# Designed miniproteins, single chains, continued (4), part 2

Each design is a single chain, and the fold is of that chain. pLDDT is the mean over its residues in the fold that is shown.

## One batch from the design tools (miniprotein)

Design m12036
Fold by ESMFold2-Fast:
Structure m12036 (fold): chain A 86 residues (1-86)
Amino acid sequence: MEFEEISEETKAEVLAALDAAAARASPSTAAELARMKALVAKSAEGGASRDEVISFIRMQTAIAKKTTDDPAALEAATDEVVAIIE
């Protein structure tokens, strides 16, 4: 059922939100947001469900928070993206 997958409109909104967050972030946080953007795009193109994409985003954020200089900005961007997908 198409509603179980991320629509092209939802995907575009998610990618735009990540681009906007990266433009405001430090270089290291922007790099982690770019990785998240690539993961979302690849997962959606592979036919991943909304729940699977949310899980991938949450997992990537948990990993990235260990290496970024601004974990709060990463968490805020993650919450915004998850809200768009839900």
Scores: mean pLDDT 77

Design m12037
Fold by ESMFold2-Fast:
Structure m12037 (fold): chain A 98 residues (1-98)
Amino acid sequence: SSYIQQAQQYIQQAQQSNDIDVTINYIRQSRSSIIQYLRDNPNPSPQDLQQMINIVQQNIDILRTYSQRYPSNRSTLDSMVNTNNSLRQSLIDKRNSV
């Protein structure tokens, strides 16, 4: 899916960025691409669900790393971790539904 590919590309850009605000924006865009995919595709394939779960996990890992490096941004980053954890759980629930 183009949305899943866009989400993965945004994560790659986030990982390459040395600017926290730029990284946050890429993570937000990655999440938005996944949400747009889910809006357009209410019954995603198990393969697409697994790819999206992996992408959201990567977003969480980046946010946790930045939360440790930038304590002044911790409140915002922790909020984003919670938002991404909710999305990840929703995707896992969809994958586990028969």
Scores: mean pLDDT 87

Design m12038
Fold by ESMFold2-Fast:
Structure m12038 (fold): chain A 70 residues (1-70)
Amino acid sequence: HMSEEELERETAEALALIHAAVAKRIPGMTVEQLRADLDAFVATMEKELSPEQVKAARAAADDRLAEFEK
C-alpha cells in the first residue's frame, strides 16, 4: 500500500505531466482532441489513484483546457 506522501507525490507528478502534455500538444491540435486525450489519460489514472486524487487531476486538466479556449 502506498503511503499518503507517496500518493501526494504521484498526484503532483501526474498533474505536472498533464500540464506538460497540454503545453506541448496545443500547437496543431484542436481543443476537442486535446480534451479527449486528457480524458483518456485521467481515466487510466482512475485505476491507480484514489477518487480524491483523480478529482484533483481532472480539475487541473479542465482549468488548463479553459485557458486555451480563450
Scores: mean pLDDT 66

Design m12039
Fold by ESMFold2-Fast:
Structure m12039 (fold): chain A 62 residues (1-62)
Amino acid sequence: HMELEKLEKEYREALANGDVERLRQIAAKFRELSEKAKQMGKDDEAERYTRLAAEAISAIAA
């Protein structure tokens, strides 16, 4: 899961910096990955990406 590892690193950096714009970008990337996973029939992966996107948005709201 190279893409997840990269996004997780970016997410940690965005949280440390309070970078709201980057957190929004990360949420958008997770939504994009969710749609791609859904198109590939990987429903479990799609659900995971959707949850990660929601977590990123929650971090902005907190």
Scores: mean pLDDT 78

Design m12040
Fold by ESMFold2-Fast:
Structure m12040 (fold): chain A 68 residues (1-68)
Amino acid sequence: LRDQIRAEIQRLVAQDPSLAESAQAALDDPDQTLRIVQHLMSQGASLAEAVRSVVVSLPTSRSILEIS
Protein backbone atom coordinates (compact mmCIF):
# COMPACT_ATOMS: atom_id res chain seq x y z
CA LEU A 1 0.00 0.00 0.00
CA ARG A 2 2.84 2.46 0.82
CA ASP A 3 4.37 1.90 -2.64
CA GLN A 4 0.94 2.31 -4.25
CA ILE A 5 0.39 5.61 -2.42
CA ARG A 6 3.82 6.87 -3.52
CA ALA A 7 3.11 5.90 -7.14
CA GLU A 8 -0.30 7.61 -7.01
CA ILE A 9 1.23 10.80 -5.56
CA GLN A 10 3.78 10.88 -8.41
CA ARG A 11 0.96 10.32 -10.91
CA LEU A 12 -1.05 13.22 -9.45
CA VAL A 13 1.97 15.56 -9.64
CA ALA A 14 2.47 14.55 -13.30
CA GLN A 15 -1.17 15.50 -13.99
CA ASP A 16 -1.14 18.67 -11.84
CA PRO A 17 2.30 20.16 -11.06
CA SER A 18 0.69 22.64 -8.62
CA LEU A 19 0.35 19.68 -6.22
CA ALA A 20 4.14 19.17 -6.02
CA GLU A 21 4.54 20.98 -2.67
CA SER A 22 1.63 19.11 -1.07
CA ALA A 23 2.94 15.84 -2.52
CA GLN A 24 6.37 16.47 -0.97
CA ALA A 25 4.72 17.09 2.42
CA ALA A 26 2.77 13.82 2.08
CA LEU A 27 5.98 11.94 1.25
CA ASP A 28 7.72 13.54 4.26
CA ASP A 29 5.01 12.10 6.57
CA PRO A 30 4.33 8.68 4.97
CA ASP A 31 2.80 7.22 8.16
CA GLN A 32 0.24 10.02 8.46
CA THR A 33 -0.54 9.85 4.74
CA LEU A 34 -1.02 6.07 4.95
CA ARG A 35 -3.42 6.38 7.90
CA ILE A 36 -5.57 9.04 6.20
CA VAL A 37 -5.67 7.14 2.89
CA GLN A 38 -6.72 3.91 4.66
CA HIS A 39 -9.41 5.82 6.58
CA LEU A 40 -10.84 7.38 3.41
CA MET A 41 -10.78 4.04 1.59
CA SER A 42 -12.69 2.46 4.51
CA GLN A 43 -15.37 5.14 3.90
CA GLY A 44 -15.68 4.01 0.26
CA ALA A 45 -13.14 6.21 -1.52
CA SER A 46 -10.92 4.71 -4.21
CA LEU A 47 -7.13 4.76 -3.78
CA ALA A 48 -6.84 7.60 -6.30
CA GLU A 49 -9.57 9.66 -4.58
CA ALA A 50 -8.12 9.06 -1.11
CA VAL A 51 -4.59 10.07 -2.15
CA ARG A 52 -5.88 13.15 -3.98
CA SER A 53 -7.92 14.22 -0.93
CA VAL A 54 -4.88 13.94 1.35
CA VAL A 55 -2.59 15.87 -1.01
CA VAL A 56 -5.16 18.64 -1.64
CA SER A 57 -5.99 19.00 2.09
CA LEU A 58 -2.40 19.43 3.32
CA PRO A 59 -1.42 22.85 4.80
CA THR A 60 0.93 23.53 1.87
CA SER A 61 -2.16 24.23 -0.31
CA ARG A 62 -2.05 27.86 0.89
CA SER A 63 0.54 30.37 -0.30
CA ILE A 64 3.05 31.24 2.44
CA LEU A 65 4.93 33.58 0.09
CA GLU A 66 2.49 36.38 0.96
CA ILE A 67 4.42 36.91 4.21
CA SER A 68 7.37 38.09 2.14
Scores: mean pLDDT 71

Design m12041
Fold by ESMFold2-Fast:
Structure m12041 (fold): chain A 97 residues (1-97)
Amino acid sequence: EKLEKAKEKLNEAEEHIQRADRLMAEGKPDEEILEHAQKALEYAKEALRLSKDIPDRELTIKAVALSLQAIGLIEDVRIKKLREEAKKTGKPIKPFE
């Protein structure tokens, strides 16, 4: 039961990552890309939570990997926005702490 649910959540996360990547490649609005990336992170985190009760290392590793991929997509959207804003204003991006 828990294993089946975890696999289902991993499949959902992977599908949303693929959707976000496709939308990004097609130049779709950042809001749409971010929505799918955030959903992917949510599903991957749910799979990771379920994995705590399942003695399956591969499942846990996959959940972590998908979580990191989703975070990467979210950060890529943020960096893209900052780069576009810097080009429009001619102001360099100040380094954060």
Scores: mean pLDDT 80

Design m12042
Fold by ESMFold2-Fast:
Structure m12042 (fold): chain A 67 residues (1-67)
Amino acid sequence: MKEEKLKEIEKILVDAGLTPEEAKRLAQNVIENGDAGLIEVARELARKGLTGSQINETLKKIKEILK
């Protein structure tokens, strides 16, 4: 259950342009810390040069997995 959500979030982050290692670390942080983890995801995606719209769509997908 937690492991399935972790893998789905990891896939979303890899598709957004993160490496598998970065995606796994950030996915774990989201599972452990919820909204604080999502803030870290937004920061890393902004660092990679994603637009606010692209970041928002990625966060929306992750929030759907967490429900």
Scores: mean pLDDT 82

Design m12043
Fold by ESMFold2-Fast:
Structure m12043 (fold): chain A 84 residues (1-84)
Amino acid sequence: SAAAEEALRRLTRLAEKVMFAKSLNDFSEPATNEEEKKLKEKIMELIDELEAAYEEVEKLGATISRMLKQVLEEAKEIKAIIES
């Protein structure tokens, strides 16, 4: 369905952004300048979007929900590092 296609596209886009962010080496350090702060803020924004998308995808079935949960757990690790 169009809704399932949209949810998968949104999940893929968010997953790519979260995984790209995770590939950066600076998350274990506090933000030291405005560029780092903006990057961390953008990542937190993406994590919030991913959490919202999780609730929507629950309606589309267990398989998509499992994929989203996996990405969300990776995002939560990044969030914990940023907030540390």
Scores: mean pLDDT 68

Design m12044
Fold by ESMFold2-Fast:
Order: sequence, then structure tokens, then C-alpha cells
Structure m12044 (fold): chain A 65 residues (1-65)
Amino acid sequence: SVLRQVAADLLGIALETEIPGAETRFEDGTIVIRLREESPEAREAVKAFEEAMASLGFKTVVEVE
């Protein structure tokens, strides 16, 4: 669905804006989040993002350097 993908893209942009240096990418229906570092702020933002993405039917995976 175009609306589902647009919503996911907007959420990705919001996450990358909230966490400087965070990157999001789409792989086979899964959203991969790459973080430069782990922080309490990043963990909270990622958790909110995971919940939002799950509501859209996407699985999320978090990678930390």
C-alpha cells in the first residue's frame, strides 16, 4: 500500500531527525535501524518507532555499531 509505505517513510525521517546519525533502511518488509551509539534517548525513540511500525505491519531490527 502506498499509504503504508508513505507513513513508514515519514516515521523513518522523524526517527533520523530525533537521533542524529541514525539511519533507517527497508529490507524485505523489515526496517533496519542503524545507530552510531546507544543512549536512553535513542532507546526511547527506537521503542516508539518500533511500536508505530508494528501497527503498520513492519518488523524492525536494531543494529548498533
Scores: mean pLDDT 79

Design m12045
Fold by ESMFold2-Fast:
Formats: structure tokens, sequence, C-alpha cells
Structure m12045 (fold): chain A 75 residues (1-75)
């Protein structure tokens, strides 16, 4: 049960989290604009099978995801 759930979570983090972290690094380095990164985040969520109905919902999900990543990376 938990093992399968954890494996799915790891897969989702690898397929979504790493691309999102790279995009944030590119914005920090000035290689892409924040607007371009946000549009790319939306497309990444869509391709990962996360259905969002509004841009506001996508932003909320990204904020929650970022918070969860911070928790996972903390220790």
Amino acid sequence: EREEELKELISKVANIGIPLAIARTLVKRGLVTEEEANEWFFKVLEKAGIKVESPEEAERLLDEYNRRIDELLAE
C-alpha cells in the first residue's frame, strides 16, 4: 500500500518536480521570464495529467507543490 503510493509520489516528483526546479533556476539566472516560466509550468502540469480548470488553480497547485518540495528537501 504505502510502498506503491510512495513510488507513485517519487515518479510524480521526478516528472514534475525536477522540470519545475529547473525552470525556477532559469528564471533566477535571467534565462527566461517569469511569465514564460509560468506558462511552461502550466503545460508541464497538463502533460503530467494534472487537470486544472483555471490559471488561479494552477498557481495554487504550484504554490502547494513548492511548499511540499521545501518540506521534502528540508531533511
Scores: mean pLDDT 65

Design m12046
Fold by ESMFold2-Fast:
Structure m12046 (fold): chain A 95 residues (1-95)
Amino acid sequence: NLDEMLEKVRELIEKIKNTKDDYEALKLGREAVRLLEEASDNATEEQRPKVIEAIREALDAISEKADKSKNFDIQLELAVLEVHLAVLLVTLENQ
């Protein structure tokens, strides 16, 4: 179950990296954050490092899209996703 969620997250990350459409990047980013929140809630202590790695990969991809976006509203929405992932990362690292 968790491995399937993380595989889906990695598929979404690759799509985020490759899309030239800021709206598609935002849609994919929201889905990746949702899946990572679910994965974090369901991860065992042994699985936590795998989830942390996926969160860092998602952060890097979303941050890159935010930096390159020419649409301020999309850039702001992507930045909100970065904050959600950063909070999730800090929470998992301190447990």
Scores: mean pLDDT 88

Design m12047
Fold by ESMFold2-Fast:
Structure m12047 (fold): chain A 66 residues (1-66)
Amino acid sequence: SAAREAALAALREAERRAVRAILTGDAQTAHSWAERYREALLALGASEEEAERRRDNVIAAADKDA
């Protein structure tokens, strides 16, 4: 469906943007994209628990001293 394709595109974009922010030390931007990542997972049918867990993993990576 178009909605599923849009959610997959949003998921991939959020992943790319979060990774870039982590690599450049921009924790605030990484946190913002982690939240969009959670929203995209929910749109794809993930449980709230799974979506929050995956978001929290991105946040943990962003807050890591690199």
Scores: mean pLDDT 83

Design m12048
Fold by ESMFold2-Fast:
Order: C-alpha cells, then sequence, then structure tokens
Structure m12048 (fold): chain A 97 residues (1-97)
C-alpha cells in the first residue's frame, strides 16, 4: 500500500529529527526535500506497477538513488562517517551474526 509506505517514511524522518534536534537547518531541509521526492516516486511506482512495468522499474531505480543519497546524508551529518564506512560497519555486523 503506497500510503502505508509513505507513512513509514514520514515516521522515520520524524523520529530521526526528534532524536537529533541539533542537526543543521540545511541538513533538515535536504532530508525533507528527499522525503517529498520519495513520496512522489512511491505513488508513481504503485500507479505504474501493473500498467507499465518498464516505467515502474525506472522509478524504482530512481528511488534506490534517493535512498542512497539519504543514507549518505545521515551517515555524514549524524555519525560523521562516509557512506562506505557505514556500509563496511553494517557488513561487519552482519558477518558477526
Amino acid sequence: DAEEDIALLEAELKALLEKYPGLPEEVRKKLEELLEKMKELIRQIYENEKTDPEKAKELEEQMAKLKEERLELIAKAVFGISLEEYREAMRAIAAAL
């Protein structure tokens, strides 16, 4: 359900901003701009999934890029690390499980 996926993204951003109230205004604005773009893409993906699978695939690729941009922004602004350092840490944790 597109609206459930959108509600989850909105809740995730709200929780992040509540947990890190000291985030710079520029970072908050960029995260909010990414959320609006992701919400629009989710709606378009669901609209196209049965009628235009090729278009839906292109939109899913755009969504993946926005998710990576969001992750890089959070890694740098919240944790002071690069996206690659974050990915390495996650791989190390997964390997230890």
Scores: mean pLDDT 83

Design m12049
Fold by ESMFold2-Fast:
Structure m12049 (fold): chain A 63 residues (1-63)
Amino acid sequence: KIEELKEFVDSMAEALRRLGQEEAADRVRKRGMEAIEKYKDNPEKAREEILRILQEEVDRAQA
């Protein structure tokens, strides 16, 4: 559900912040929230998009 997805995004951002990736954490939160709004009628697509966002930000931070 939407609330669960928001908690998921928050947890991912917190994990990145713990790794010292504050800018990546902020972007994951912002982009994740946008994905939830965009796909509010399709939680599965929202989750897929959030995972894609996380992967991109992790790859960027670890480059």
Scores: mean pLDDT 80

Design m12050
Fold by ESMFold2-Fast:
Structure m12050 (fold): chain A 62 residues (1-62)
Amino acid sequence: MEELFKYAEELVEEYKPLLSEEEYEIALKGALGLAESLHHMGVPFEEAEEYLKEYLDLIIKE
């Protein structure tokens, strides 16, 4: 879980310049919540990384 949480935080920081302060807070809380859910469901780290990327891509929808 620690590694997945760290990954989620770092991924959100990469997207921070594309987000408002409010969007950043929502994205960070959402990504951490998703990371916790994926860990509890027993999703492998590599698959969880892809779900987190998909989630953030959805938030920044171009």
Scores: mean pLDDT 78

Design m12051
Fold by ESMFold2-Fast:
Structure m12051 (fold): chain A 65 residues (1-65)
Amino acid sequence: MEVKIDATGVNAQAAARVASKALEAEEKTGIKFTVNITLDPSASDAEGQAVGDKAIKEIEEIAKK
């Protein structure tokens, strides 16, 4: 099973957090998470973190089910 997560408009820090959570979820569940991350260098830290937090929440909900 492969799950695709899109995170558009993240900053570098948020991108790293999303990728890390996807790897943890893959180890825990055996489900392959493919994360499509698009960096937006004009995004504020708050905006990038909010997008990252949404992607992390999606990964956690899928991993929980």
Scores: mean pLDDT 77

Design m12052
Fold by ESMFold2-Fast:
Structure m12052 (fold): chain A 100 residues (1-100)
Amino acid sequence: MSKEEIKELLFEAAESLKAGKPDEKLLEELVKIAQEDPEGFVDAFVEAVEESDLETRAFLLQVLVEVMEGVKLTPESEEKVQELIRKSAEEVKKEELENS
């Protein structure tokens, strides 16, 4: 699956959560994608977040939580997700230090 296709599924899942009607089938498909191609999933997720407004970002983060809770990730996939979380935290901390 291409990065653009994964992004489309991520936005569709975020919209389903925003509507208060989570699309379980779509979330299960995203879980499978994350397990089969953790790098492509992570790259698509990062781009989707960067392209989104604050409200959509909140629902995209909720999609990530649902995907991570749906099926146990492989150790390698979990490490990549944790690395993204670490890098995001470092960037936030750096921004706060530069604005202090």
Scores: mean pLDDT 71

Design m12053
Fold by ESMFold2-Fast:
Structure m12053 (fold): chain A 91 residues (1-91)
Amino acid sequence: EEELKEIKEIREKLLEQLKEEEPDMPESVRIILATYAALGLYELKQGIEVSKEEGEKRAEEERELIKKAESWSVEEAEELVEKLIEEKVKK
């Protein structure tokens, strides 16, 4: 599961950056943003081509999750993103 490890490492770095840049942002929202950014960066580094349709769908999903995450606990956001990463890496 080197893919999962790499994505998690990228996410951790992005999450730390978001904490510094946006300290007033809810942690749940930072987790969503960092996770989607980490997935995109990982795919770019690996040469994985994401179609325009998939990219647009992902951006829409991210926007909807950010709105919902404003009311979520950190634990709820972490559970969702862990599942999302596993689904994207497994397939």
Scores: mean pLDDT 78

Design m12054
Fold by ESMFold2-Fast:
Structure m12054 (fold): chain A 57 residues (1-57)
Amino acid sequence: MKEEIEKKIEELRKELLETSNALQDAVDAGDSATAKALGDRMAELYREIKKLEEELK
């Protein structure tokens, strides 16, 4: 159902924001390994959001 897909997109957008904040914290702390992992996670979240947005069309 479209409403359920919209809720999933909203959840993924919230996760993306949380991950972005954590990425900045890791960069500020000089934790390059964590920053890389969080960057990879952001890319994955973006791809999932794009996929779900295509399903809404």
Scores: mean pLDDT 83

Design m12055
Fold by ESMFold2-Fast:
Structure m12055 (fold): chain A 83 residues (1-83)
Amino acid sequence: APSEEEAAELARELALRGGGAGGGYRGGREAARRAGADELTQEISGGSGAMAAGVGRALGLSEEEVAELAGRAAGGAVAGGLG
């Protein structure tokens, strides 16, 4: 079954590839979609990833650190939405 850890890892990889808040949004949304989450959970996961990526960039974190932060935020949102 899709786990929080699996969702976080996928979201991190996609956020790193896409870059910035847009990458965090797309990564979080795609991770939730692959986890079988509904559209609302996909939006929440995307928003969480985007916010975390935006904050990380504003703090001057590296692309890797930004992707890690976005992945963790998105993974937590997916886990919460799936129960």
Scores: mean pLDDT 76

Design m12056
Fold by ESMFold2-Fast:
Structure m12056 (fold): chain A 100 residues (1-100)
Amino acid sequence: SEKEKAIELLKNAERGVEALLQYAKDKGYSPEDIKALEDALKRFKELREKVEKGEITPEQAYEEALNILKEFYEKSTDPELKEAVKRLIEWLEKQKEKIK
């Protein structure tokens, strides 16, 4: 179902953000970047719960997930972290096109 596909996609995006957060901590990135990644991860978990409860549509969840990542990209100052988030955005946009 669309809902099941959306939940799986959001879980995969959540894993991507978790990997970036671990990488940022290991590299000693700024507390601001670490907090922004933690906030993004929390927002992804909240989106998944809203989809599971039927409070939002899969399409609304994809748009909000992209907005969360784009907001982080704009606020981040580290070029390596920006590139990693850009790749995650591009991946999510491609996955969204396949889920119809």
Scores: mean pLDDT 82

Design m12057
Fold by ESMFold2-Fast:
Structure m12057 (fold): chain A 84 residues (1-84)
Amino acid sequence: SAAEEALEKAKKALEAGKYEEALENLEKALEEAEKLQAAGDVAAALAVAEGVIDLALEILKKATDPEIKAKARELLRRAAELLA
């Protein structure tokens, strides 16, 4: 799916230390999760949100740039809202 592709791209970017690219792909994954939820595929939306949380936490652990950390925290907040 488009969400799975975005998560895979985010993971590869994160592994390469490309945190801004990773964050861009996590945002795309969240947009796809919101579409899945609107379409009634709650299970798929939750799985994507969990993937975003895992990768955003890894960015927070590894990144030193305060701007990158702030963006990762915002993605965590948005993903947590989908889980609520």
Scores: mean pLDDT 85

Design m12058
Fold by ESMFold2-Fast:
Structure m12058 (fold): chain A 88 residues (1-88)
Amino acid sequence: MKIEEALKKAKPGEITDDDVIAAIYYAKKLGVPLEEITIETLKSYYNLLKAETAGDPERYQAFLEEARKWAEENKEEVDKIIEKLKSQ
């Protein structure tokens, strides 16, 4: 799914697309300040994550589970980032 399309469909309090959550969490793991994330940088991090996990679907799924758990524990922060991205 295109990240921009997933972001446009997201509503406050609604479950965000897993790939969007994974991209945000990956940026956080790389030490990127979450307030500095843009749609373009999010797309870049998503592509980098997919490249690093190419040929290993189990590794990507494990990362998705970690990202989902982080998002559930940090719902307010995730919602704030999503709303900021939707305003771009």
Scores: mean pLDDT 73

Design m12059
Fold by ESMFold2-Fast:
Structure m12059 (fold): chain A 112 residues (1-112)
Amino acid sequence: MEAEEKKEKELEEKADKIVSEVLKELFDRGMEVSDIARKQKVTDMAGLKALTAQHQAARDAKLKKDLTDEQKKKLQEKIKILKEAAKLYKKKGDFASAALYEDAADYYESLL
């Protein structure tokens, strides 16, 4: 039925927007770490890895502490949409797209 095809398309569009948001957040996070590394004159891979891990842990702790119940609910809704999109793409045999949506869902689950 046409109604089922419309629901699948809406799910795909919503999931794509959420993935774009996750990719932007991860890119912005990577850029922040790069800027800190340059300011601290980190020149070795061990120092960069340690700084990256420390910065990510500090941000994740802050985000987890500062999340309101409304923000948690919005993240849970985004996770649900991503998982539903992943199942849809697995059903269609597109395992690459399914993996992308699952990775995005795992990212938001890590913030809860």
Scores: mean pLDDT 70

Design m12060
Fold by ESMFold2-Fast:
Structure m12060 (fold): chain A 92 residues (1-92)
Amino acid sequence: EKIEEIEKEIEKLKASPVFDKEKYSRLLGRLIAEKIEQSFLDLAREIFGDELVEKIRNGTLSEEELKEVVERAKEAGFSDAEITILLDFLRA
C-alpha cells in the first residue's frame, strides 16, 4: 500500500544533508492520513465484514444493509456520533 512508499520517501528525506521541512510536513500529513484510513478500514472490516464495508465505500448500500451496519456498530459500543464519523470516513 501507499504507506510503505511514503515511509521510504520520508527516510530518504531524513538522510539528506539539507532538510526540506515543507516536503517532510506534506509527507508526514499523507502518512498520518493513510494510517488513520487503514486503521478505520481494519476496524470496520472486523465489525461489519468485507462485503458491507465495500458497499459503504462505493455507495451501493441498501436501506436494510445500512440498518444492519448501524446495529453492528452499536453492538460494538459506538455512539450515534461515532457511527456518523466512521461512515463518513469510509465514504471518503
Scores: mean pLDDT 76

Design m12061
Fold by ESMFold2-Fast:
Structure m12061 (fold): chain A 58 residues (1-58)
Amino acid sequence: MEVKPGSVVEFAGAEVRVASAEEVDEETVRLEFLDELTGELASTTLTKKDLEKYVKLV
């Protein structure tokens, strides 16, 4: 999956913009999402399998 900064994705039923995407290790990715209305950042750490399952490009 080609999730990168600036991508719009659906995650857990919400459409969010990816502020950063970092490979933490061979199996794990950290994503930061920008709430464009508040300017707040939310972060999550997912396995690559969970990334493919739960994060969809819009």
Scores: mean pLDDT 74

Design m12062
Fold by ESMFold2-Fast:
Structure m12062 (fold): chain A 72 residues (1-72)
Amino acid sequence: SMEEERKIEEIAERFGISRRAAEAIYLVDYKGESLEAVAKKVGMSPETVRRLLFEYSVSDGVKALAEAVARV
């Protein structure tokens, strides 16, 4: 959708990251998709998606989850 595309572009531009990285953040933060599902969709490891969420995610809940997993 145009709205989805616009949000992904805004994330990419805001953080200076690739469109693919921005899409991963969008799918988790705005659409509430699981980390594993998003990693598979965008062709990244779950570890890479988790690192992106630590650095750039706007969702406090998602950041807390990523931090908890990283501490294991």
Scores: mean pLDDT 75

Design m12063
Fold by ESMFold2-Fast:
Structure m12063 (fold): chain A 84 residues (1-84)
Amino acid sequence: MEAQAGRNMIALVRAARDEYADDAELAAGLAATEALLERILADPSYVPSAEELATIAAVDAALRRLAEEDPEAIRRVVERARAL
């Protein structure tokens, strides 16, 4: 179920934005990622630009690093996403 996977990813990104709201750079990258995921969900034929893909890659790298440094923060993100 492609649409459900997209909605689950958007929920995770929204939860991450709440958890990392004090990190302005990460919050901005997460907001851009949310907008791109919503665009793809609304228009599955949409092809992300190189800049949009670079933003997603940077956010993914930052979140992976944060998960290694503070796994409890990532647990809060996942729990919050399930409540959204």
Scores: mean pLDDT 78

Design m12064
Fold by ESMFold2-Fast:
Structure m12064 (fold): chain A 85 residues (1-85)
Amino acid sequence: SLLLELEVELGLAGIVRGVHKIIGDEEGARLADRVIDAAQAFLEGRMSKEEAIAALRRAREEARERGDSLTARVAEQIIETLEAL
């Protein structure tokens, strides 16, 4: 189920956010929050799939530019799941 995959990916994004907070990486935590917010906005019907993917792609690129592999990877996984819906 793609919805179950999305829920697992959101859980992983929450873990990534927690890791950034523990190590004091406030920017990484903010990027992880943006990933979570886009996916949740889509699930709640507040954002279209196309809008959510665009927001996730921006967060993924910013994560890549700062070397945040964990946030970039979880954003990529959510994008792939949304594109498959």
Scores: mean pLDDT 90

Design m12065
Fold by ESMFold2-Fast:
Structure m12065 (fold): chain A 70 residues (1-70)
Amino acid sequence: SARSKEILELLKKLFELAKKEILKAKEKGDLDRVKQLIDDVKETYEKLKPYLSKEEQEEVEKLLKELEEL
């Protein structure tokens, strides 16, 4: 649906912003902040997950894995 695509695009933007903040936190050695940022993104995804198709969920979960592997 058009709405699920809009939500997917907003999540992609959120992940890009989170990646930038995670990299900054890592440069400072703030591992607690890295964990908090990842947990916050996971919580946001879980709240929006019911509005996404299975394919869109798989795309977001791939992006989440990339954040966790930073």
Scores: mean pLDDT 86

Design m12066
Fold by ESMFold2-Fast:
Structure m12066 (fold): chain A 94 residues (1-94)
Amino acid sequence: MSIKEKSLELAEETLKLAKEAFPDDEELHKKLEERMKEIKEIEDPLQAAVAATRLGLEVASLAVEKKVPQEVLDKLKELTEELFRVLEEAKRKA
C-alpha cells in the first residue's frame, strides 16, 4: 500500500469514527468530507500525509473538547498514532 493510500485509509477511518462520535453534527460531517475530498486530490504523498494527520488531530481535539467517551478517545489516539507513523514514513521517502 502506498503512503497516499495509507493516509487516505486512516483519514477515512477517522471520518467514520467522527460521524459515530458526533452523529448530529452535520456541519462537522460536511467539513470533514470536504477535507477528505481535498486530501484525495493531493498528488504529493508527503502533503497528503500532512493533510490526513491534520484531519486526525482536529477530530481528536474536538473529541477532547466535547468530552466524548474514553473508548472513542482511545480509538482516536490509535488512529492519530498510525497517522504520525505514516507521516514519518513519508518524510523519510521525501
Scores: mean pLDDT 83

Design m12067
Fold by ESMFold2-Fast:
Structure m12067 (fold): chain A 66 residues (1-66)
Amino acid sequence: MPTAREVARVAAARGKGSGVLTAGAAGAHDYAQIDPKATAEEAARAAESNGGLLAAAGIREAARMV
C-alpha cells in the first residue's frame, strides 16, 4: 500500500498545473510529519476530518500513481 510520504513525492512531482495534486502533496506531506508510516488512505481520512476535501481527493489520486 502506498505511504503518505510516497504520495507526497509523487503528487509534488506530477502536480504542476493541478490544484488537486498540489493540495494532495501538501496534505500527505503534513500527515507524514505526524506519522511517517501512515498510509495514503490514513492521510486522506485525516485531511477530510480537517475539512480538506480537495487535499483528500489529491492524496487518493496520487496514490493511484504510486
Scores: mean pLDDT 79

Design m12068
Fold by ESMFold2-Fast:
Structure m12068 (fold): chain A 92 residues (1-92)
Amino acid sequence: QGIQYAQLAIDYANQGIRAAQNGDLDTAKQYLRQAVRYLSQAYRILTGDDVRSDSIRRAGLHGIDLATTSQQLIDMGRRIRDGAQDLIDRLR
């Protein structure tokens, strides 16, 4: 179940990256906020660390809200994707 949330975080992060590459910052932010929520949920389920999960969600959502450029959103999406992939890989 945690792996499914990590996969959803990757999918939404990739959609956010594509929207940011197209210059659609509002759509990119919507996808990346959802990706952060899924990553946070995956982290909570797979590690049992609610404090770290809450920290990921809070810091991620705040960072997305502060982003003013496509490159910032692309970089955030890559970090979310990589974090979710790392969670999946640690279970192999």
Scores: mean pLDDT 86

Design m12069
Fold by ESMFold2-Fast:
Structure m12069 (fold): chain A 98 residues (1-98)
Amino acid sequence: MEEIIKNLFEAMKKGDQKEISEELKKLAESVGMDPVELWEKIMDAVADRVGPDETPIEMLRKVQEGDLKAAEIVGEALAEVLGVDKEKVLKIVKEVFG
């Protein structure tokens, strides 16, 4: 799980859509979800964490630009959806973007 999450954030930082899709599929399989369902739940959880003037897509763009704070927001959303320890995911985010 932690290795897949790290690979996903590394792929997001690179803007590699193919690697993002592959790692997201692995995450979905690990939690028994469809990849599309997992993606929608992550985007909804990101939307809950941003202001009315920001979109989940803008957060993903900021992550690709290397914004650690945006990556932390996406990481918190991912941890909530996966039901994993938020502090573990935030450690991975800081390792990739820090």
Scores: mean pLDDT 82

Design m12070
Fold by ESMFold2-Fast:
Structure m12070 (fold): chain A 93 residues (1-93)
Amino acid sequence: SEEQEVFEEINAIEDKEVREQLKRLILEGEVKYGLGLMLLALKFPKEKVEKYFREAIELYREAAKLAKENGAEKAAEYAEKKAKEAEKLLEEL
């Protein structure tokens, strides 16, 4: 899967601190994005949905930047794609 390929690329990063931080940023982004999607599906107030999508976008953008700085191109591309997906959903609220 795409997620497995991203994880394998991150695990190849020699700097343990960078590797662990990148995993944390992606995981936290996924959690915030998932919460936003759940609240959207349950028709919660727009402001609550917006909060989680905005938090997810910030986390994915930070992950993409860190990934690019460390040559993790698949992780960078994945994080940028997820940020763009969240931005599109935020725009449609």
Scores: mean pLDDT 89

